Designed miniproteins, single chains. Designs and how they scored, part 27

Each design is a single chain, and the fold is of that chain. pLDDT is the mean over its residues in the fold that is shown.

## One batch from the design tools (miniprotein)

Design m918
Fold by ESMFold2-Fast:
Structure m918 (fold): chain A 64 residues (1-64)
Amino acid sequence: AARPVTVTLTFYDRDGREIGREEVTLAEGEMDRVVELLRARFAEAAAAGIDVGYVEVTAPAPAP
């Protein structure tokens, strides 16, 4: 059944240090929305002079 999934986005700088975390709740089939959001955030960070080198996307397992 369709259920919302909370995805954790962890942002790292060019040296691999964590510079921020965001949680996004997505409906089933909305994973591509995360990709577009990440692209927008990278563009905004670059415009603001913030160096983002890497983003980790993590979703919780539905059951153990």
Scores: mean pLDDT 69

Design m919
Fold by ESMFold2-Fast:
Structure m919 (fold): chain A 100 residues (1-100)
Amino acid sequence: EELVKRFENYLKEKLEKFLSTKDIEEKSKILLETEEKIYETLDYMEKNKSPISTIEKFEELYIKFLDDVISAEKNEGFKESLKSLKEELKKLSEEIKKKL
């Protein structure tokens, strides 16, 4: 629960930074850092056998973040990459939930 709340605050900060920048390199960096943090958190949850309900709450948070970013993005190629990332992360979360 504490981990999920900390991550919610982290995503809010990253979304704000993403929406405030016009630099594609800075946007890419924000997304890479956020992607890495999502993977780290999912790995932590799998290793520590987190409750499925906790994983689902976490999934809701990163899906919302990615949807908000996708909606705000004007570059079609970048938008498609983000949609692919969303599906990849959803697939990973489902595989982790199946293992628990």
Scores: mean pLDDT 82

Design m920
Fold by ESMFold2-Fast:
Structure m920 (fold): chain A 91 residues (1-91)
Amino acid sequence: ARIEVRALPDGTIESTAHIDDAPEGYVQMTVTANGELYSFPMVRVRAGETLTQRLSFPTHVSDVVPRWYYMPVAPVGVVELLGSKTLKVEP
């Protein structure tokens, strides 16, 4: 999988995961910012799909770390980190 992260002009943070050759399964994004952890719902995906999530912060944060996790349909209970990138957000 390929992971991208960017800041939008309105201050929203956008992260995208590209599921190129992964088997059918579930993906979940988490974001760590200013010591807080934000979790998004798990989404069922197939190879070739692209998932995008957006998050707005109530206060300014300097560093944002989105992490994308993958869980195959079988075997159950396996969780794999697809990727992580750090984004520096301008004041």
Scores: mean pLDDT 70

Design m921
Fold by ESMFold2-Fast:
Structure m921 (fold): chain A 61 residues (1-61)
Amino acid sequence: AADALADAVFTVAAQEDDLEHQKRATRMAARALGITLSDEQVDALVEAAKAGDLERAREIA
């Protein structure tokens, strides 16, 4: 589940230029996977995806 969330966040970051839309899509992906994320975890995941840091994204998820 955590790996699937990290992969989904990276896909969103590659396709979406708007930061607010990236955060919204990240929350929706987490809900679809049954994962509960804090606002801080959403922000950290989006930041990791923008940096291309897959290891960090998987650690946060």
Scores: mean pLDDT 75

Design m922
Fold by ESMFold2-Fast:
Structure m922 (fold): chain A 55 residues (1-55)
Amino acid sequence: SSLQSQINSINSQIDTLGQQAADALHAGDWDSFNSLLQQISDLSSQKSSLESQLS
């Protein structure tokens, strides 16, 4: 379904942003780290909204 595809896409984006956040943390780039965490939080909220439509 298109809904499951959207959830899968968000999961992939969260994984990518998680790796970027780890890289920013290792580089000491706190501004990028905090920005990436906010993006992950926003995507997680979107994912939860979509998952609530499945059940």
Scores: mean pLDDT 88

Design m923
Fold by ESMFold2-Fast:
Structure m923 (fold): chain A 91 residues (1-91)
Amino acid sequence: SEEERRRVVLLASLAVAGGSVAFVERLLENPSADLRLVVEIARATLEFARRVLEELEADPLIPESWVERARENVRRAEELLAEAERRLAAA
């Protein structure tokens, strides 16, 4: 159904946002990573996570658990961006 298709797309976007957060965490674990590039990737990750949260919050039929996962992705992305910016400033 169209509802099932929409749900699959939103769930996929939620998974991609979570995967992007994990990718930034791995980049920050690599001491050879270009910190300027890591900051840019972290910013893009945060912007995407925020868009996914906004889309989920706009639909009253989306399970609250998905919205909570999206909020956690945004919180983690904000923390990782702040960490990347701190490390770049110290370099």
Scores: mean pLDDT 88

Design m924
Fold by ESMFold2-Fast:
Structure m924 (fold): chain A 88 residues (1-88)
Amino acid sequence: SSELEEILKKYNLEDLLEKLKSTKDEGEILDLLFRHEQNLSLDKPMALEIDLSKPAAIPKEVAEKLLALAKYYKSEKLIKIAEEALKL
């Protein structure tokens, strides 16, 4: 969706979007976040400190990136976690 594309562009995830089109597993989404933290435009590897069991502890910038990827892959579980982290 256009909203997802805008979020991905805001966080410099456009290069990941093309690569992610070939994956459909929730674990691969997380693996891609951890492997491409440099493409997330983070000064530090925040993606490596994501605890999905504690959504409230996920930083807003990381949660927005997670939400964008989760929506792209239609992962209801990851969408819920990201929305809870964002207090939506």
Scores: mean pLDDT 60

Design m925
Fold by ESMFold2-Fast:
Structure m925 (fold): chain A 92 residues (1-92)
Amino acid sequence: ADEKALAAIEAILDAVAKAQATFEKAKDKLTDEEQKEALALIGRLNEALAAGDVEAARALAEELTDFLIEKTGIEASEEDIEKAKAEIKAFL
């Protein structure tokens, strides 16, 4: 039972970390309009996380990552994702 809960938390943490790492790399390559759209997605992601809506948070993190890659072509490296994940874990 606990293994499923830990796997779910890990999947969300991976998705959020990837979104955060991608945004940090891509933000300077976004137009003002694209930056506004990315910030709106981040706002919705933060609201889902605050509400404990795990499924919505994962979906929004994945949507943000896909949006950033589509607009900029910039992908976070595995090292960038691991760093972001460690920073999020330190905050928890």
Scores: mean pLDDT 81

Design m926
Fold by ESMFold2-Fast:
Formats: C-alpha cells, sequence, structure tokens
Structure m926 (fold): chain A 58 residues (1-58)
C-alpha cells in the first residue's frame, strides 16, 4: 500500500502531464464533478483534500 503522501505525489505528477496536454489547464474530478483549473489551483485543492483525508483517518 502507498502512504497518503506518496499518493499525493503521484497526483502531482499526473497533473503535470495533463498540463502539457492542455496548455496550462487540467481537468480535476472532485465529488463526482469535473472542474477545469490551473496547476496552482489543483495543487491547492490536492493539499486541502490531503488535510481533509488525514483528519478523517486520524
Amino acid sequence: SKSLFQKLEELRKKLKEKIKANNGKIDVTINGKTYTMTLDEAKALAEKNYEKIKKEYS
């Protein structure tokens, strides 16, 4: 199994790859809804979701 930190790092790598395809924008699915956003916005959401997951499993 992978740690939450390792899963977050994998997400960041996937986001970078998608940004190459979308010229600075990516599609992120959150709670079954898809949003188009920049990498910086996606990083902020990923970190916020990581904190939320940590709290739920603590």
Scores: mean pLDDT 69

Design m927
Fold by ESMFold2-Fast:
Structure m927 (fold): chain A 74 residues (1-74)
Amino acid sequence: SEAEVRALLREIEQLLLDNHEKIQALSPEQQAQLNQLIAEMQAIAADYLAGRISAAEAAARLRQLKAQIKEILA
């Protein structure tokens, strides 16, 4: 649903804010990986807003992305 897509985007943004200090301490390689995942999140949001992907597809991709971001921050 659109509500789920919006919730996932907010959850990812909050995750990045809550881990700001840890992100600053990441290796250059980990920072590059995280920046790539953030770019993918922005692309998913843009594709969803443009009607190129469904809410279900956007939510599935954002859930996977959130899990990957959590792994980098662990």
Scores: mean pLDDT 88

Design m928
Fold by ESMFold2-Fast:
Structure m928 (fold): chain A 57 residues (1-57)
Amino acid sequence: AMVTRKINISRYRDGEEVESRTYTVTVEEPQSAEENPQYSQQVTDEIRRQREEEERR
């Protein structure tokens, strides 16, 4: 099943917050009830993809 999560990420530089963004991530939920490294990887990859797209705009 697909699940949608909202993730807030803040960037800090020299102790000051320079950027804060909220990403909406839709990934396929693992079928196992235990933590799944593949699921975490999918979330990380989706956030990276959205960030790269935003940086191009």
Scores: mean pLDDT 65

Design m929
Fold by ESMFold2-Fast:
Order: structure tokens, then C-alpha cells, then sequence
Structure m929 (fold): chain A 93 residues (1-93)
């Protein structure tokens, strides 16, 4: 993958995280009377916000190597998959 393709993928993953954060905020309000569900959702939200900050750093750093961009993409994909799985598990309760 070229650096330009990696940057495009990072931007796409950031948009996907923004969508998940919006969904989690809606679920926190929906499950507001379930303290265990709210705690789990807030935990997922924090992890997504931390990964979003890492994506913002990678996108802003012109010295970031192809290897560092690839590692950031892998991390973002793993965290997105984790968040989606946990949201699905919560909705199926």
C-alpha cells in the first residue's frame, strides 16, 4: 500500500470510529437505567476515543513511517471489531 492509500484508510477508519462513538452515545442514553450496561459502553467509548487520538496523531505527523501507519491501521481495525462485538452482545441481552 502506498503512503497515500494508508492515509486514506486512516481517514476512513476515523470516520468509522466517529460513527461508532455516535452510536455508543445513543446507547448510553437508551440504557441509562442499567448501570452495568452504561459502565461497559463508557469503557468502549474511552478506548475508541484513545484510538481516535492515535489516528489524529498519525495523520498530523509528516514523519510517520509506512510501518507506523500500518500498525495504527491494524490497531484501529482491532478496536473497531472489539467495539462492534461488544455492542452486539449488549443489544442481544
Amino acid sequence: MTREELVAELRRLKAEIDTLLSEINQLIDEYKDDPEAVAELKGIKRVLEEVKATLDWALADPSATVEELEQTIRLAREVIDYAKKKIDELKSR
Scores: mean pLDDT 86

Design m930
Fold by ESMFold2-Fast:
Structure m930 (fold): chain A 94 residues (1-94)
Amino acid sequence: STEDALIKEVVDRGLAVGERRARELGEDLSRAQADEISGHLAELLGVLTEIYSREEIQKMIDLAMEILRERGVSEATIQQIRDNAMNYLDILLE
């Protein structure tokens, strides 16, 4: 779906920038990935909350976490990203 393609693009972009920060700037990979992916996902959530329900967005967040797992991101980093996304979603929907 279009939503699946958007989620994949956001995740892939965040991963690429996080990997570059770790490689070129000597930053911690897990922190760089968590920061970049959380930031890009938060920006996307700001748009998605205008169109989709909380339940639909939750499924999109679950898809993003699954893509991260397939890309070999650690479960600890995935949990941090998920917690950041869910917290931000709650703020946006208040």
Scores: mean pLDDT 87

Design m931
Fold by ESMFold2-Fast:
Structure m931 (fold): chain A 81 residues (1-81)
Amino acid sequence: MPSLEEQLEEIRATTDPSRAVALALELYIRAVEEEDYEGLARLRELLQDWLARHPDAPASVRRAAEEMIEGLERRLREHEE
């Protein structure tokens, strides 16, 4: 399977916003299943930066990224609590 860094780089390199979010969701699911909290934290940072750099992305894609960030933040809080 690709490494965490390889998956993060694939998301960063993707020019299609819908594809980028789909790849992010795949990494999110994997990181949750593996209890990879470092991966979840890095994905959250990537998605926050991605949203800031792509304000003109389609509203549906931005909403999907925002919902994923909320899920990531919840998982990270549950781990620390």
Scores: mean pLDDT 81

Design m932
Fold by ESMFold2-Fast:
Structure m932 (fold): chain A 78 residues (1-78)
Amino acid sequence: LGAELREIRRAAGLSQRELAERAGVSVATVSRIERDPEGASAMNILRVFDSLPEEVKTPELVARVVGVAIRSMARELE
């Protein structure tokens, strides 16, 4: 997922700073999600995903993002 999000961001012509500004998170947060999405908060993962162009939000990508977000939420609830 992390490497896939990085490729999508680059294909959309967005820098890590630009995506961070759109999502309302820090550049460090975007970098973390692209390297280790399992270690990021569910809310930050969802904010970054929502800030990507609608055209790249395929059902398969949505399913992968939802899976990671559910695992992140389970971690936060412990």
Scores: mean pLDDT 76

Design m933
Fold by ESMFold2-Fast:
Structure m933 (fold): chain A 74 residues (1-74)
Amino acid sequence: MSPLEKKIEELIKKAVETMKKEFGASDEQLESFESFLRSLARDLRETQGWSDEQVLEVIEIAIKWFIEEMKKDA
């Protein structure tokens, strides 16, 4: 596993923990969110042939977008 692939995995785990701790997301919502991020990363990498660096950037943007939207409603 590349260092960037590990960083993507860590970002996904941290995002799930943030959703649980800060926003009180249910286990079902957390599973859906994690599954979405993992599927996005896999499809960009395997189907679109994007680099790990590009995939990392997209996942980071997606996580930021979800967290900022949740903060607006808090």
Scores: mean pLDDT 78

Design m934
Fold by ESMFold2-Fast:
Structure m934 (fold): chain A 64 residues (1-64)
Amino acid sequence: SEKIEEVERELYRLLRDARAAGMTREQLAKAVIKKVNELKEKYGLTDEEIGLALQRAVERLRAE
């Protein structure tokens, strides 16, 4: 799904930028919650779809 792939890219960028900036666990959690809510509204995603996109973004970050 193009929407899920775009959301995955946005979440991946957030996670990568947060890691590069040395964000604390608490700062990262707040940033992820905010971004997830924004993307759910923007793309009209279900909880299952946003969860899948987040899982894929985390897996991509681990592969680096």
Scores: mean pLDDT 85

Design m935
Fold by ESMFold2-Fast:
Structure m935 (fold): chain A 91 residues (1-91)
Amino acid sequence: SEEEELLSRARKAAETGNIDELEKIRKQAVEKGYSEEVLSEIDKLLETAKANQKRRKELEEIRQNSSTDEEFWKAYLERRKKELEEARKKA
């Protein structure tokens, strides 16, 4: 179906981190009057892509502030532990 083709394109854009393409796909879905379920899936992909971009920037910042690989991994793991703890509190 055209909906499946659009969702397939959206998934590919999300995998490549192409946020601009995802936003364009979302606009096309709205203009074509696709279901709220389709829009919700596109919105989830867009949120995932934005979260991945944020994580990438975070990793770059940790790398710049770390003199050794050991310092990098220690800082990375501490941030991941904090995120898991915060996620558990919200669940």
Scores: mean pLDDT 81

Design m936
Fold by ESMFold2-Fast:
Structure m936 (fold): chain A 60 residues (1-60)
Amino acid sequence: MDKETLWREVDEAIADMVVALLAASGRLDEAPEWIEFLRKHLGDEVAKRAEERLAELQAA
């Protein structure tokens, strides 16, 4: 495993964790603000993953 693969896995886990914590705390209404924060600091791929996780939770 190279460092880039590990960092990508960490970034994906961060996106998943942020959305999960917002859902667990009843703060999904704050998700757009957190997704923008992720986009600014971790990049578009992480933000897109968070958007996908949010959509799944809202559809369930």
Scores: mean pLDDT 78

Design m937
Fold by ESMFold2-Fast:
Structure m937 (fold): chain A 74 residues (1-74)
Amino acid sequence: MDDEEIRRAALEIALLMTVAGLSREEALERVNTSRAAQGLPPVDESLISEEMLEEAIEKAKLMVAAGREAAAEL
């Protein structure tokens, strides 16, 4: 699996944890369910480092803040 795909999966997990309040385990399950529906291979938890997940969580927080600002202008 490409590093870009792993980083994308980490961001999806971080978004689910940040927006939906899911645990890391629940978020990973949701991401893998979505990937299976798309015919993509599941992401192994071991491929996502703690550092990568922490960076993804910070990015997710920024994306959520930007999305809320955009929605407020509607």
Scores: mean pLDDT 76

Design m938
Fold by ESMFold2-Fast:
Structure m938 (fold): chain A 62 residues (1-62)
Amino acid sequence: ASLAEARELLSKSREEQVAFFRSLGLPLPVAEAAAHELASASVREAQRAITNLERLARQLRE
């Protein structure tokens, strides 16, 4: 994920953040946990989290 994508996601509501992670194919509890972590995350931390969760979502689609 790009820095701009991380910044945009951080500007969204919690419901929109959860919806984003669910759109990647992540289960609801994982999406909620990810959105919770974003509440205290820096832009760089959010970028890293998005990249790691996109990787996890790809593995779950196998």
Scores: mean pLDDT 80

Design m939
Fold by ESMFold2-Fast:
Structure m939 (fold): chain A 112 residues (1-112)
Amino acid sequence: MEKVKEYVEKALEALDKAIQALKSGNTDEAIKYLEEARKYLQKALELADGPVKEAIQAVLMLVDYAISLAKEGKLDEAIEVVESAREAMRLILQGKPDEALKLAREALEKVK
C-alpha cells in the first residue's frame, strides 16, 4: 500500500497544478498535468487490490473525462470534475476507499 499512496499523492499534486492551469485558461498546461495524474493513477491501479483498486479506477475515469472537457474548451466543467477527483483521492489517502469510490461514482453519474 505504501507505493500506491505515493502514486496517489503524486497524482493529487498533478491535479492541483491542473486546476491552477484551468483557472488561468492555460489549456495545454492543464492537459499536460491531467495526463501526468493519469499516468500516476495507472501505476497505482497496477499495484492496488480490492476497494482501493475500484476507487482508483473510478478516479481515473474522472481524470479521463476532465481531459476530454479541457480539450473541448469546457474549462469550468473540467475544474468541477478535477475537484471531485481530488476529493476522492484524499479519501483514498485517509484509508477510506469505499467513501472515495462512492464520491467518484456520484461525480461520474452527474457528468455522464
Scores: mean pLDDT 87

Design m940
Fold by ESMFold2-Fast:
Structure m940 (fold): chain A 61 residues (1-61)
Amino acid sequence: GTLEVHFRRGTTEDTLRKVVEEAGYPDAKIEVDTVKGTARITIEGGDLKKIEEELKKEPSV
């Protein structure tokens, strides 16, 4: 599935990747649009709710 998240200016793709990897999905595809302040995170059969909850703990998401 794919999760679309909004983040504040200053969040990097590396920050998002670290959160997703720590959630257990190191092979997730992350596409960042820094102009819109959005990212799309694609994982195969993973728990999108777990990733969303971990991202909400980041101060810039």
Scores: mean pLDDT 71

Design m941
Fold by ESMFold2-Fast:
Structure m941 (fold): chain A 85 residues (1-85)
Amino acid sequence: MEELERRALEEAVKEPGVTREGVEEVLRSLRALRPLLGEAEVERLLEALARSVREGLRLALELLLARLPDPEARAALRAALASEA
């Protein structure tokens, strides 16, 4: 998992307009959701993100929002997405 996070970060920061801080915020959100979604689910999302840095990042977050059973956790992730730009 750490290797997938590292690959996603390295690829994301190569793209113009993508900030390291923004990617770190997203990775922090995914780590916080790991106990709720399970390690295998988070790993699959990180693998997708590493292949498609821009679209994969947004799609992975949308999938996480849809999968969250806890309304408070969903609200926190939506707030993070809103502040991403």
Scores: mean pLDDT 65

Design m942
Fold by ESMFold2-Fast:
Structure m942 (fold): chain A 72 residues (1-72)
Amino acid sequence: MDRVRAISYSSLSINQSGLTATEIIARRGGLSQEQYQAELQKNQDALAKTKEAAEKKLKELEQEERERLERS
């Protein structure tokens, strides 16, 4: 946590790019362009899978509730 703030201060003094430059450095973690793209793709796939799972769970709950009401 404190390391991120130290990097932020250093980034601002060197690049004068503000939070965007600090955020990029933090997110990349010193990764190459190719590694960064691979991690970005991996994160997007993980988010898509998580969203799909949540949406499927919601539909399952709606189906159970609807069946309960219909059978009640």
Scores: mean pLDDT 60

Design m943
Fold by ESMFold2-Fast:
Structure m943 (fold): chain A 93 residues (1-93)
Amino acid sequence: VEEKVKEVEEAAKKFKESKDIVEKVKALQELIISLFDKSPKVRQKAAEAIGELAKVDPELAKKAIPFLEKALEDKSPKVREAAEKALEEIKKA
């Protein structure tokens, strides 16, 4: 689980630091996959990371909207809260 959280952090870093659209899309896809991980901690971190990415590239972050909407139905209150905040960040941008 700690290893999966690190993967989420690395994906967010690649999105923020990359100038290559292909690398950014891959990083976003990794975060979207992590939104549905077995661990609620990994799902929470993925939603938080997508919210932070909306501040850097809101246009690409909008691609995550349908997946964040699914995360609003998550069993974990912390995951639902993170998804709600991420959607708010995308709407502001």
Scores: mean pLDDT 80

Design m944
Fold by ESMFold2-Fast:
Structure m944 (fold): chain A 92 residues (1-92)
Amino acid sequence: MVDSISVTIEYTTSDGKTVTLEVKAVLVGKTLRVTVTNKGESSKPLTVTVTVETDDGVYTVTLTVAPGSSTSKTIELPKENKIVGLSLTASE
């Protein structure tokens, strides 16, 4: 089964630029892929910590996203789950 959730936030960098961060979590079977896109305007690389809540547990991944790009990380869960929530924290 395929399940997905996405969140878009605005982040203001230390150099005064506003950046749109798009976070997608896609679950296909037991494979969870978290993608963070630093889209729109270019900014400094951001470290984004993404917490994905499932019906069987909470999974945290940390990604560094270069200006104007996307970065993804894939993790395999112990069993097939459903995504219940998504939260994130961004830093420079």
Scores: mean pLDDT 76

Design m945
Fold by ESMFold2-Fast:
Structure m945 (fold): chain A 67 residues (1-67)
Amino acid sequence: SREEERERMLEWLRRKAQAEGLPEEKIKSLLEKQRQQMDIGDWILDKLAEGKSLKQISEEIEKKVAG
């Protein structure tokens, strides 16, 4: 369900970008960025499900960005 919703959203975005005349390379970049943002969201939700607090998750993100 979640994965199906993600793929439907990405496919919608791809079609919309093509309809607006964006070059294929820009469409690919846009979809990659959107997929990465969705992956981060899923990662946060998974960590919350594991019992991690938002504070702990924020600290892990900060460590990954700094190192």
Scores: mean pLDDT 81

Design m946
Fold by ESMFold2-Fast:
Structure m946 (fold): chain A 73 residues (1-73)
Amino acid sequence: MEKEREVLLKYLTNAIELAELDQLELRKEELSEEELEELRRRKAEILEEAEKLLPALEEAFKRIEERLRKLSE
């Protein structure tokens, strides 16, 4: 169970950070070009981490999904 929790926490952290960067990008008119470049680099880093986590994340979600289905009938 701990491995599933760690994968999910990393995924959630990355998803939250990505969402925050997306919100900042919506206000790009208030950002400098340097800040926009840094945002794009951070997004790329997060996406790369997400790709590395994807197989473990898919397995964790499938297991949780199956348990939820059994609980809800």
Scores: mean pLDDT 76

Design m947
Fold by ESMFold2-Fast:
Structure m947 (fold): chain A 104 residues (1-104)
Amino acid sequence: GEEAVLAQLPPEAQAHLRRARELAEARDLEGAKEEAIRAADAAGGGEAAELTRRAIEAIENRDLETVAEIEREIRELFERDPAAALAITMGVTLVGKLLAELEE
């Protein structure tokens, strides 16, 4: 389940992702983004935080080419730093789902 996947991350990253989920459920887009970026930073540092920020921006702009490029970068990151890649994927998925719900 989702909680078992979360348990693979550092405790600080887990806490930020849980806050991001709560903010997304409250439809607080800016709060959910900030906590998703903090989760990535806690798991993988500045590189992970920046990749999360770029991914969210590309989704918001419907820039499918940049989304595809970032998906490739995340796949490469899974080989080097699986915790960082997992935190980015979970955070981006949470924010992306909220963005889709807000557009409908």
Scores: mean pLDDT 87

Design m948
Fold by ESMFold2-Fast:
Structure m948 (fold): chain A 66 residues (1-66)
Amino acid sequence: MELLVEVTGSEEDARRARAVAESFPGVRVEEIGPGRFRVTHEGDAATYTGLALALMGVPGATVRAI
């Protein structure tokens, strides 16, 4: 599954979003622009749900499934 993550606001919030995504097993994070990340995972539905919820908890982050 793949998520598009866009972080508006501070550089610290963007760094936090990336760190959160990278903390999950089986996740790959690719920066596609300033504060914009493609987050890919090959794991189970529970990992996907936890990842999406954690990313939505980052201030200024918008998360979309693609």
Scores: mean pLDDT 78

Design m949
Fold by ESMFold2-Fast:
Structure m949 (fold): chain A 94 residues (1-94)
Amino acid sequence: MEEVEKQKEAIKKAAEKALEKKETASASSYNPLTGGETVYTFENLTEDKFLVKVKSKNPKSNSEYSFSFEITGEELKALAELEIENIENAYKAV
């Protein structure tokens, strides 16, 4: 569906903005299996250090939780690729 491609591209573009343009960028993903929504925010802190902020929301229970962690540029690329794969797999399962 068009929505899966838009979510994959949004995560890719957010990661590229942080890695290549040193800009803060966010992207959202929706999991059709769980009904959960996750927002990723990528922020460049230093030359090769990035802050990843993750906010998870369950619309069913109206609950939210968030956490953040620091990673390198190569780890950020790997994280973005993994999340793109997770989105595709979740949509293939419905």
Scores: mean pLDDT 79

Design m950
Fold by ESMFold2-Fast:
Structure m950 (fold): chain A 100 residues (1-100)
Amino acid sequence: REAAIEALREAARAGLSREQVRAFAEALGIEEEEVERIIAEYPPRPSEGAADEVGNAYLAGLAFRMRQAGVAPADILRELARLRGDEATLAQIEASAAAL
């Protein structure tokens, strides 16, 4: 939990939009009250990100949670590709894993 909160602070400090910070926090399972506190401490950039940027922030948060849970990098990439509906990326990951 503390590592997730620190990651959210780093994301806000890095200049992500408010919507990107919120999407990242949602993926991390951080409570809205904590998110508002972090936004108050590290104001995100004033402009909204494009929908793809917000979606990517959410996926980044999921990847962080999976890494903290000890999920292997290949399994993280597979899950993210599945969530994006990217069958071509999934096929490439599976082929690469089988070749090793």
Scores: mean pLDDT 66

Design m951
Fold by ESMFold2-Fast:
Structure m951 (fold): chain A 100 residues (1-100)
Amino acid sequence: SEEERLKKLIERLYKQLSPEVQAIFDEILKKYPDLSLEEQLGLLALFLYAEDQNLPLELIREMGNIYVEKIKSEGTLREIYTEQVQEFLEKAKKKLEEEG
């Protein structure tokens, strides 16, 4: 199922983050416990991209909060990021399968 696929991707992507960025992700999930699996994947993809760009931890936290606040207040940003997030997730999945 899609839900089972999303849960597996979330776990794999989460483990790719540094401990510091994992802590930021955990803090955001604690603040926003009703985030969907799709919204969590979008946040993880954003954090992996930001970490790859060597962005400061405070900027990564701010980007995550802005992402969630926009979803909650202005409707969904999922459509805006769907193609980019999916391409990134598929590439990350293949990379993990080749390295594992």
Scores: mean pLDDT 74

Design m952
Fold by ESMFold2-Fast:
Structure m952 (fold): chain A 82 residues (1-82)
Amino acid sequence: SPERLPPEELEARIDELHARAGVPRELLEAAYAGDPRAGARAAILAIFREGVDIDEDELIELLSKAFGLSREEIRRMIREVE
């Protein structure tokens, strides 16, 4: 398993993704408690549902950093939920 983030870094990532992409904090907290791939997919669905105006490359970078997944994996997930 990937090394778990320190609580301060985890909270900072939740705060950034909530502020920049409008993902509900409750969903982000649940995502970081479970499978990162499931969490990333849930965040993508929430962003698309809310119609957040965010650049795709910025979104890929944010989600890749937030969930510790590759940019290619995030791009694939975005294409699957479009």
Scores: mean pLDDT 75

Design m953
Fold by ESMFold2-Fast:
Structure m953 (fold): chain A 77 residues (1-77)
Amino acid sequence: MKEKEEKIKKVLDEMSERLSELAARRPDLPEAEWLRRQAEVLDETAKKLEELGEDELAEQYRKLSERLREEARRLEE
């Protein structure tokens, strides 16, 4: 399953890069917006992992994404 392993690595690398970009932009973003953007990255990562058959790992990222969205929603209330 060499191709699958490479695809999983690419998905995780892309997630890491996008989260790093968000961390660099944090001073310019409201806290709730920063959390929502993190949640979006994690949700997209979970979907890509599900497409690769990594259901357990995808579920972990999806749950984290949901928690961040809930926290962001509370801050904007």
Scores: mean pLDDT 80

